Designed miniproteins, single chains, continued (5). Designs and how they scored, part 24

Each design is a single chain, and the fold is of that chain. pLDDT is the mean over its residues in the fold that is shown.

## One batch from the design tools (miniprotein)

Design m16859
Fold by ESMFold2-Fast:
Structure m16859 (fold): chain A 87 residues (1-87)
Amino acid sequence: EVEELAREAERAYEAGDYEKAKEYLEKALSLEPDNVELLLALAEVYAKLGKYEEAVEYYEKALSLIPEDHPLRAIVEKKIEELKKKA
């Protein structure tokens, strides 16, 4: 179910349908609220929709779940910084 929703979100995103991608990811996240991959994907979709404040909120939630020594942490922190300049 979650994997299927994530797949549908990916297809919608690749088609440029960011609103549909958002709907699928929100549904998937409702089933797995602390799934880092879903939080990051949803943050990227919100950024594509120009909803930078919401994108930052999802990135910050994902960051809170990533260990401090993980290399992904620096990438997410930089993305938050870039989006805050646009919000």
Scores: mean pLDDT 85

Design m16860
Fold by ESMFold2-Fast:
Structure m16860 (fold): chain A 85 residues (1-85)
Amino acid sequence: MTLYKPNELLRELLEKVGLTKETYTLGEIIEGVIEWARRQGLFDPEDGGVLDLSGTLLGEVLGADRVNVLDVDLIKELLLKSVEE
């Protein structure tokens, strides 16, 4: 099982949803960022799978202004730029 260390910006985001470990599986990181987005009300009400990330901390972490949470592979690729093994 591969463990990843979040960068400082991703770590701040994860701490806001109660995740305070030094390393995580990629699945744990994805669950944490989705929970953060849910708490911020970022889900598009016309398409519950789409996150509007414009001007958000998560948008800065991912380098994207809009993502679909059902596209888990894209989210993994974007998050891998913000973690170390």
Scores: mean pLDDT 73

Design m16862
Fold by ESMFold2-Fast:
Structure m16862 (fold): chain A 87 residues (1-87)
Amino acid sequence: MEAEQEREAAAMREELRRLGIEDEALIEEAGRLARRETLLRRRIEEGDEEARREAEALRPEIARLQARIARVLGDEDAAARLEASLA
């Protein structure tokens, strides 16, 4: 629920800062995505089939965010591979 969503978001922000990412907008976006994933997972557990479809729709957003993180860390090849996996 709300506390779980915030804990997942906080963990994501902490992990990115630990990796040396200083882009606050990117960190905030990652936190928002983590909160959304946690909410959808709970709804899926409650039998919400629409939430399952929404979770699948988040896969491209997750891959794009991971590609942006890879670029910030200087791994352009990893970023390109993540973007290619969306095609």
Scores: mean pLDDT 79

Design m16863
Fold by ESMFold2-Fast:
Structure m16863 (fold): chain A 58 residues (1-58)
Amino acid sequence: MLVRVKEDYEAKKADELTLKKGDIVEILEIVDDYNLLVKNLKTGKEGLVPKKYLELVE
């Protein structure tokens, strides 16, 4: 599933991904109620991101 980054997010831990508003990411896994494992389609990097920074793109 593809989702759009709705606000800039800076990685706070080594397993997290830094994202820019407007980036398109692919959801790889739902980790918990707050975090998703995603792949940034622009950079090809994978990491954890808080769900609140993402919105569904359809």
Scores: mean pLDDT 79

Design m16864
Fold by ESMFold2-Fast:
Structure m16864 (fold): chain A 78 residues (1-78)
Amino acid sequence: SLDELIKKILEELRKVYEEGKKKGLSDEEILEKMVEAVKKYDEMLAALIEGVMLEGKEQGLSLDEILKKVEELLQSRL
């Protein structure tokens, strides 16, 4: 179901964030890995998430603020 897909994507995004921080990756590298991880589940959701991430970067938001916006967007679909 869409609900289960969204929950799985949220879990995967948090995992990519945690692993990226542990490896010392840049915020840009972590965001790119997040988009690639979502593409494996759903290309349309990945495109939507990428749009939010690009807008957040243009606004000068932190990685944590961008992730929060992505999570809020996905949760609104539940």
Scores: mean pLDDT 83

Design m16865
Fold by ESMFold2-Fast:
Structure m16865 (fold): chain A 72 residues (1-72)
Amino acid sequence: DLMEFAGDLRHAGEPALAEKLREVEELAREIARLQRELEEAEGGEREELERRIEELIERALRLLEEIRREAE
């Protein structure tokens, strides 16, 4: 439940925004790690890493858009 999630974070000040930023940071780190693995990957492994990276980028962009709207 997103409302309970936001409630748990509310004790930290601006908890929902802070948590979304932290999630974006985690996604960015994972994307960077997978991109490094992609440089050494071949064949089907490369295709699977590219798909995984794309999924993470899409998730990060969605969170960044939410952060932008909440920060307005």
Scores: mean pLDDT 73

Design m16866
Fold by ESMFold2-Fast:
Structure m16866 (fold): chain A 65 residues (1-65)
Amino acid sequence: KLEEALRLAELALEYKKRGDIETSQMLADRAAQLAKEAGVEEAAEHFKNGDYERAVKILREALEK
């Protein structure tokens, strides 16, 4: 679900801010996969580019529509 992708994306961003890069990357990879499954491929591309903040914004906007 798109909600699950957003939750994992927000968690990935939080772990990145805390310096836990390995956990952040694993969570971001899962969020990107779920975003693609939900049809929000643009968010998945931002995760691959390391722009987790932009990916979270795109997922939030998709969920509100």
Scores: mean pLDDT 80

Design m16867
Fold by ESMFold2-Fast:
Structure m16867 (fold): chain A 88 residues (1-88)
Amino acid sequence: DLEKEAEELKEKIKKEPSAELYGKLGTIYFELEKYEEAVEYYEKALKLDPNDPRAAEIYLLLSKAYEKLGKEEKAEEYKKKAEELKAK
């Protein structure tokens, strides 16, 4: 139950926010096809830890979410950011 997982993650985030928990919540919303919410939570993950080793993966997930929203230019920008982060 993805909705139940989202609620459990939100409770954990209230007590101890982390980039990993926000990233998981973003992915749950992506799976629910709620792409605007997925973008919001992926962005929160990057704000908490922009240097996370998973940041490149989060940029790729943001790219995919923007592609689903029909924002091709944004999707390409985030895909490029993922490559730049990996080359760092």
Scores: mean pLDDT 82

Design m16869
Fold by ESMFold2-Fast:
Structure m16869 (fold): chain A 91 residues (1-91)
Amino acid sequence: SEEARRLAEEAGRLAARAGVLSGGPAAAGAAAAIAGIGAVAGARFGLPAVEAARDAEAGAEVALRYAGTEEARELAEEARELARRAIELGE
C-alpha cells in the first residue's frame, strides 16, 4: 500500500538521522545511517515496502543499541515503531 511505503520511507529517514546523531561509536552510527538511507531509496525506487521497512528496522536496531544520546535513542525507537507498522500494512 502507499501508506506502507510512506511509513517505510519515514522510518528510513529517522533511522538515518538516529545514526548521524548517535554520539556512540562512529562505525555503528555510519552503519545505521547507511541502512536508513538505503531504506528511503528502496521505498522510493520500487523495492517492496515490506523489504524497505525491514532495512529501516535493521538500521533502527543498530542505532538504538549504540545510541550515545537521548535524541538518537528516541529517533531510533520511533523509526523501529514506524518500520514495524509498515511491515504489518505491507503483508
Scores: mean pLDDT 86

Design m16870
Fold by ESMFold2-Fast:
Structure m16870 (fold): chain A 94 residues (1-94)
Amino acid sequence: ASEEQREEAVTYLTYGAIALREGDYETAVEYFEKAISLLEEDSPLAALALTLLGEALLKLGKYEEAVEYYKKALEIDPENEKAKENLEKAEKKL
């Protein structure tokens, strides 16, 4: 991604994180998807965005989708403790 695309992605990640904290999970999903679209597929920021997207989906009760995104995040960042923990929580709901 260009510097400008990376900066825009960080802005979307910030808005998504705010929406997630406020309980606006559907809006959080939209912002995290926008952030992911602007980032290199295997970037650390993409791993973060995928983890946060998974969290928003988990809060919406979309457990199968949350599991898929946490697995994608862990393919990029295998040491992501939050993604590992939330993957286990989501899988227990299936």
Scores: mean pLDDT 86

Design m16872
Fold by ESMFold2-Fast:
Structure m16872 (fold): chain A 55 residues (1-55)
Amino acid sequence: SMEEEIEKIGERALKALLSAGASEEEARKIVEEMKKLPIEEWDRAALEAYLRYAD
């Protein structure tokens, strides 16, 4: 279902942010903000957030 895909994308983004060095609190906040965007922007928003922590 669409809800299952949304959950899967959110979990992947959360794990990527945590591995990049984000705190659990910041990673959750970023994923929540990402979910407020249209779904087509999620991959881009997650990547941009990841790169901020990976640098």
Scores: mean pLDDT 75

Design m16873
Fold by ESMFold2-Fast:
Structure m16873 (fold): chain A 66 residues (1-66)
Amino acid sequence: DLKALINKKAKLSGYNYEPAAVDLLVELAEGSLQKLNSLIEKVRNYVGPAKKNITKEDVEKVIKES
């Protein structure tokens, strides 16, 4: 379950994802754990360490800038 993995990784790193952000990440990963991990890293690097709530818009901005 990719959604559970996203939420688990966020919790371990002190982040939380909005449900819509999780849904978008799963859609973009297309069932690939490698794509998912790449997307999570890009989102985290883009928003920076201070931002703890990651939104669907944050994910969309990362895709646009990639």
Scores: mean pLDDT 77

Design m16874
Fold by ESMFold2-Fast:
Formats: C-alpha cells, sequence, structure tokens
Structure m16874 (fold): chain A 83 residues (1-83)
C-alpha cells in the first residue's frame, strides 16, 4: 500500500540521514520521500548519490526537481536536459 511504501521510505530516509550506505533503489526512494516533504537539501543529496550509482530517467527527473527546490538552477537545467 501507499502507507507501507511511505513507512519504508521514512526508514530509508532515517538510514540516509545516519550516513548508512544505501543502494541506488533505496536512495531513489529516500529522495522521493524527502522531496514530498519539501526537504530539498536531503532530496538533492540522495538523488545525486543515486545518479552516481545508477542514472535512470526516474533519478534524473527527481534530481532536476530536487536541484530546482534547493536553488541549484545549473544542476536542475543539466538534469532536465539529460531527461
Amino acid sequence: SAAERAGEGFRLLERFRRGEELSAEELLEAAQLALAFRDYETALAAARAAAAQAPSPEVLELLARAAAGAGDEALAAEAAAAL
């Protein structure tokens, strides 16, 4: 369910904030949740880490949105252009 996915996302976000090593899929999920709560700095950090491991259209879209929210206009434009 959406609630179960949100619960897992919160656990992944907490693990990311603790500096734990996460997979690209886990980082993407953490970044999505951070973005949903307008935590743009955390979303950007997680999306950048995910892109470094395994770039994908989903990661690039999330990176563009997180970068724009964090005020990194150059990165937002680069990620959007690569989408």
Scores: mean pLDDT 82

Design m16875
Fold by ESMFold2-Fast:
Structure m16875 (fold): chain A 69 residues (1-69)
Amino acid sequence: MEEERERTKEEIVRLATEELGLSPDQAEYIADQLLEAGDFLGMTPEEILEVARFGARNAPAAKAGARAL
C-alpha cells in the first residue's frame, strides 16, 4: 500500500532521471503527478509504473523538463 506506492515512486524517479535526464526535483514532481493521476483513475502502483516506462520509452521527444525552461 503506502510502502508499495513509495517504491513505485522511487522507480519512476529513477526512470525519469536515468532515461529523460531530469533533475531529482523534476523527476519527483513527475512521479507524484503520475501517482496522483493513476490513483484518481483507480490504477495499481504497478500499472502506474508501466505507464511511466511506456512514456519514457515512447515520448522522449516530449522533453517535458527541458521545455519548462
Scores: mean pLDDT 70

Design m16876
Fold by ESMFold2-Fast:
Structure m16876 (fold): chain A 68 residues (1-68)
Amino acid sequence: MSEEMKRIIEAETQLSFARMYLVLGDPEAAIKYAEEAIKLADKIKDKEKAAEIKKEAEEIIREAKERL
């Protein structure tokens, strides 16, 4: 596995946890994991993939804040 692929998987994993916690009714945890996904996405060289992850994470944060 390349370093780039590892970075993408790590960011996507955090994003998956953010989605999971949002569905489970834990908006605070959802925000935490989504923010981590954004931080990890900044290290991704594939700018399109990074933008996709950040957009999804920002949507999760928005939805989670509506439930606080």
Scores: mean pLDDT 86

Design m16877
Fold by ESMFold2-Fast:
Structure m16877 (fold): chain A 64 residues (1-64)
Amino acid sequence: MVGEIDRIIGKGIRAYLKGDYETAKKLFQEAYEKAKELNDLAFDSFMTGHALFSEDKLKEIEKE
């Protein structure tokens, strides 16, 4: 997750060093938006999987 955003940020920094400020700005903006999307998607997937396993196990313990 972080690796993908880091790659985009790296490209933005490289563009900035090359004097392509507009491309750098666009890449930083894209990295921010992608980080927000990926974070939300990853969190949702993690919560769904963890909740299913964790809650099921908690109910099993509570039943005893």
Scores: mean pLDDT 65

Design m16878
Fold by ESMFold2-Fast:
Structure m16878 (fold): chain A 59 residues (1-59)
Amino acid sequence: SAAVEEARRLGEEIAAATSDEELAALLKRGQELLSTLSGEELRQAEHAIMRGYIERLSA
């Protein structure tokens, strides 16, 4: 779905974030996107965003 693809893009941007301000803005966008979703799409989008966040923290 387009929403899951957008979440994947957000996850990539989160993983590449170079500042705390950028990271916070991307996480806010992710939270707003997740609030519009349910079911399997929500789970896939959540996983994509969480994956990016974990990669950012492990760098």
Scores: mean pLDDT 85

Design m16879
Fold by ESMFold2-Fast:
Structure m16879 (fold): chain A 79 residues (1-79)
Amino acid sequence: SMSSAQQRLSQLQQQAKQLQQQVQQNKSDTEKKIQSLSQLAGVYSELANLYGQMGDDDAFRRYAAQLRDVQTQINKLKS
């Protein structure tokens, strides 16, 4: 059976995929794109934190980098 931590990881990863798709769908709508990117930043932050707590340094670094990329995109769209 899936542990509570495994269920949370699965849910967050699925949410990230859906939000990535929303970002692509909202290419021409800057406000909706910022909203989707902001939600994606939250999901990547939680994934990085959870993998960090588990000692998965590779996954931690990957999601931390994704978070930085999303924050950079938001800043560019707000400029």
Scores: mean pLDDT 87

Design m16880
Fold by ESMFold2-Fast:
Structure m16880 (fold): chain A 80 residues (1-80)
Amino acid sequence: MVEELLEEARRLDEEAERAAGEGKLLEAARLALEAARLLKEAVRLLLERGEISEEEAEELLAQLDKQIELSQRVIAAAEA
């Protein structure tokens, strides 16, 4: 259910902010990555329901893919 995906993503973003505030930057990046992945699933479901246009879905997915790439770069840099 889209509402549950949005709620879980919000919870993960809150946890990411808390982790970042505690200096746990790698943990924060991992949590933000998971939140973005859940948001991509929510966008897919919204498109399937006809609640957003295909053009709007493409725009949102492109934004989320950029956020995922940035989070992955932070994680990779910390592991290098």
Scores: mean pLDDT 83

Design m16881
Fold by ESMFold2-Fast:
Structure m16881 (fold): chain A 55 residues (1-55)
Amino acid sequence: SIYERLAMKDLGLSEEQLQKAKEMIEAGYSNREIGEEIGLSEAQVSGLRKAIELE
C-alpha cells in the first residue's frame, strides 16, 4: 500500500517495525502497547493504523 509506505517515511519506521505493528493490530493490541513495542506515541500509532486500513 502506498499509504503504508508514506506512513513509514513520515514516522521513520523500518519494514520490520511496520510488520510488527501489523501483527500486533491483528492480535488486538492497543495503540499504547503497539507504541511501546515499536517506539511511537499513541497518536502516531493511531495514524499508522488508519494508513494500514487505507487501500
Scores: mean pLDDT 80

Design m16882
Fold by ESMFold2-Fast:
Structure m16882 (fold): chain A 86 residues (1-86)
Amino acid sequence: GLSAAELAAYEEEEAALQAALGPLYQKAQAGQATPEDIAQLRKVLAQAVAFRRRFLEATGASEEEWAALEAYDAKLRAWLDEVGET
């Protein structure tokens, strides 16, 4: 299992990713995102998915939890492609 220090580091990284994602999500949902905002949102979401994969690997997540993450990643990519077409 993860140490308390390792868990705290993951929580801090997750909080930083959420702080970066929030404004970009709001712009995209409002139809106010520029192509540069969409490109940045793609990068930060890729970082968030990579973070979650590392966390699941470190915690010994189930096959079902891995499948749920891959389904979520696919949905996010499809949504970004739709928003980017606007």
Scores: mean pLDDT 81

Design m16884
Fold by ESMFold2-Fast:
Structure m16884 (fold): chain A 125 residues (1-125)
Amino acid sequence: DDLIEELEKQVLENPKDREALTELMGILLAQKRYERAERVLEEVLEKEPENAFALAYLALVLLHQGRYEEALRYARKALELARKKGDKVAERLALAVLGRVLERLGRHEEARKYFEKAKGVYIPE
């Protein structure tokens, strides 16, 4: 848990540190610590309400909790903000989460379209 505590500190001190947020979310989701992941993301979003990357991760956390309607709502918000800002990483994540939520809701044709859109997002080095 020392690594998780250090990553939480890094993310909360710099909410724009995408590498720290990605590593933290990866660990928390792998360990199924969804409430902890949600709390961190809520604190990030309190500081930066239009952080499309954090909104996309919140949607992913909600998806893992089976909260599909909330996940869909936050993923759509993340996608709109990502596109407005030209944030290709957040756009790809939001599109992928939308596809996964729609698959869980049995909306397979819509899910397929979002997965194809996610693959089409160019992310510069």
Scores: mean pLDDT 88

Design m16885
Fold by ESMFold2-Fast:
Structure m16885 (fold): chain A 79 residues (1-79)
Amino acid sequence: SDMLNQQAYNNATNLSNQYQDSSPDQVYQAMSQLMTGLSLDQINAATDGATNTMTQTSNTLNGAVYQAGSQQQDQVLLS
């Protein structure tokens, strides 16, 4: 639902603001935990929310967010 997608986006944006000074590994772990149990649409919304925020700070952290999103999408699709 749009509400759940918006919540996933907002949660990821808030998490990204907390992790802007963190290592890529820390960002990857935090995003993976956030995305666990989400639908594909919610994972996409969370990835967008996080990357929109992380890109303002570091392209390296942005890469970690995309890796987490891709891994979580694969887990949903292969389940």
Scores: mean pLDDT 80

Design m16886
Fold by ESMFold2-Fast:
Structure m16886 (fold): chain A 82 residues (1-82)
Amino acid sequence: NEEGKLEELRNLTLMLNTDPDDPEASRRRVEEVNNMSEEEIKELAREAAREKGVEEGVELILEGLENDDIEKISEGLKLLLK
């Protein structure tokens, strides 16, 4: 399900790149991500992961999305949300 994978990728990237205290900046980020290619979204997610020190979780999610591996996606999300 390519659309489901792309949606999950957008959600991951937005989770890492939006500020709940700045709704206007968050709105601009949503618009930006919605106009990005899959490759651009992945790159933005990796950049944010590096800045936040959660690279392992993000790489697991990206690998899981690429290989349709739901268990890897789940494990990566657990690392991000704890």
Scores: mean pLDDT 77

Design m16887
Fold by ESMFold2-Fast:
Structure m16887 (fold): chain A 68 residues (1-68)
Amino acid sequence: KDKEYEELFKKYDTDGDGVLTGRETVDMLREKGLLGNPDLSELLRKADRDGDGVLDWEEFKYLMDQLF
């Protein structure tokens, strides 16, 4: 599972800066069909632990573990 999350993270990290912006995260969730999840806003808030509007690798992995 960690390798699948790592490849997904790299795919949506279009800038190669090691973080996902809110837009990149939303685009990923839309493509995965997860935008209809009623808990999504709560999960996104919990994943963005720094409150800076971006997800690093650990925050992204946390989000993916909650969604799958």
Scores: mean pLDDT 72

Design m16888
Fold by ESMFold2-Fast:
Structure m16888 (fold): chain A 79 residues (1-79)
Amino acid sequence: VKLTEEQTKEFVEAFKKLDKDGNGTLTAAELRTVLSDEQVNKMDADKDGTVDLGEFLTYVSNLKNDEERDALLQKLKAA
């Protein structure tokens, strides 16, 4: 399922807020502070210990419904 423009903007903003180093990636360790190991492992498709914006948005687009996306966004904003 493809994200709406509004959802994409909100998730990009949440990603940038968590990307404290400004390098365009999040570490798996940083994501594990707000997400489960299972969720982080699904985002980290390359298994390199980092999640780029593309991997992150791919995971979000593959969530079952908008309610799950909103729940994820809420957790990320709380971090």
Scores: mean pLDDT 75

Design m16889
Fold by ESMFold2-Fast:
Structure m16889 (fold): chain A 59 residues (1-59)
Amino acid sequence: SKEEADRLLKKGDEAEKAGNYKEAWQYYMRAAQHYTDAGDYENAREAAQKFLEAKKKAE
């Protein structure tokens, strides 16, 4: 659902602020999937971009 996607996106943002980039990209990836399932392609794209950036920082 979009509500679950919004929750996961916020969890990703919290993890990134704490420097936990692996947890952040995992939350962002899940948020993007939930946004896509809800038909919210704009927020899915934003979450996917955050996923890619956090993944680069985790590596």
Scores: mean pLDDT 88

Design m16890
Fold by ESMFold2-Fast:
Formats: C-alpha cells, structure tokens, sequence
Structure m16890 (fold): chain A 62 residues (1-62)
C-alpha cells in the first residue's frame, strides 16, 4: 500500500512535467471527483425547509 502510494505520486509528478495540458484536465476531473473543497451549498437544514414551506403557504394564501 505504501509502495503503491509512492508509485502513484511519482506517476502523477511525471504526468505533470510531461504535459501541462493533461495536468489541466486531470485537475478538472480530480477537483470534480474530490468532494470537500467545493461543497458550496450543503443540503438544506430543517430550518431552511420550514422557511420554504412557509413561503409556499403564503403563496397559497395570496
């Protein structure tokens, strides 16, 4: 496992040196697949859901 991790890093580093265009594409895919850094908006909380329901009720009342 540790050896595989080392090989992975070496391959990634070589890919970065060989082709900057490939690095851009890999970064894009890795960024999209790797959640955590870009969560932007998490699932709505109970409070937000209640507020949304209130808005719908107000619409019906109108």
Amino acid sequence: SEEEKERLKKIEEEVRKLNPELNLKISEETYAVKPGSEKRKEAPSAEELRKHALEIAKKLKE
Scores: mean pLDDT 55

Design m16891
Fold by ESMFold2-Fast:
Structure m16891 (fold): chain A 61 residues (1-61)
Amino acid sequence: MKKELELAEEHLKKMQEAVRQGNWDEAARHAQKAANYLLKAGLSEEEASLRVKKAVDEAQA
């Protein structure tokens, strides 16, 4: 469980880097991987989606 959360955080960081670079294809790949790890860690689809969305919003702020 803890390992999946750490992997999700790493992919969220990579997604934010890609968003800042304007590389939306790379951002989408990392967002999908982060969501998958969040689900494996026991989050619901809704919780995983909200966490990814929040990270995208933070990268654009």
Scores: mean pLDDT 82

Design m16892
Fold by ESMFold2-Fast:
Structure m16892 (fold): chain A 114 residues (1-114)
Amino acid sequence: SDPAVEQRVQELLEEAKTDPAVARRLFLRSARAIALQELGRLDEALEVYQQALEDAQAIGDKAGEARVLNNIGVVLHNQGRLDEALDRYQQALEIFQAIGDKAGEAEVLNNIGL
């Protein structure tokens, strides 16, 4: 329900730091998309994640780009769109490996292993 979306968004916002306008928008869109995904509103989550992906790419936030790609992969997998999910996971994995983010790499590999 709407209260569950608002609670999860608030939890994610409490983890945030002060950011430039585009970075703040990326964070808010990512938080909203995660909340929609957790509530099973998968098509809406994909639309918001796509906007978050564009924001991450615009500011060169490689870690943010990889996290959003991994989350898009999870949504696509849950929709049964397995080839599209694998493509997004592979893009996320390549970025995490390039930037040395071992935690992000491990999360993507776990998702691919399903």
Scores: mean pLDDT 84

Design m16893
Fold by ESMFold2-Fast:
Structure m16893 (fold): chain A 56 residues (1-56)
Amino acid sequence: MERLKRAAVLGYALQLLEDGRLVDQALELLREVGVAAESPEEAIAKARAALAAAGL
């Protein structure tokens, strides 16, 4: 369940960042699951890489 929860948070945050909505909230969600990024562009790249690494 923890891996699925992390994947769900990553996917939700990635969607918010790609839509340009709730950017600060999306960055905070990513920090909670261990993805640190200071820009939306970096966060999108890292979130996609994290999802791929999780087999998703």
Scores: mean pLDDT 77

Design m16894
Fold by ESMFold2-Fast:
Structure m16894 (fold): chain A 85 residues (1-85)
Amino acid sequence: LTELGAAEEVIREARERAEAELAPHREEARAALLAAGATEEQAERALELLLEARAAGIVAEERGSEELRRLALELVARAAEIVAA
């Protein structure tokens, strides 16, 4: 369980850091997405994906994980697709 426990802790900390970094800008980002023509549902989903992308990016930087870096880029791409619809 050692590796799973350590990974889970790192992911939790990364999510907390991502949330803290994005919280001051969350409403501004939401307003910008709505102004660009996204629905409230699309804006909320895109923001969720961007939060997950930032968390994955933090872990990728700390651990040098190319897999997590690719996941972060994929999540950003999916967020863009939702807004572009």
Scores: mean pLDDT 75

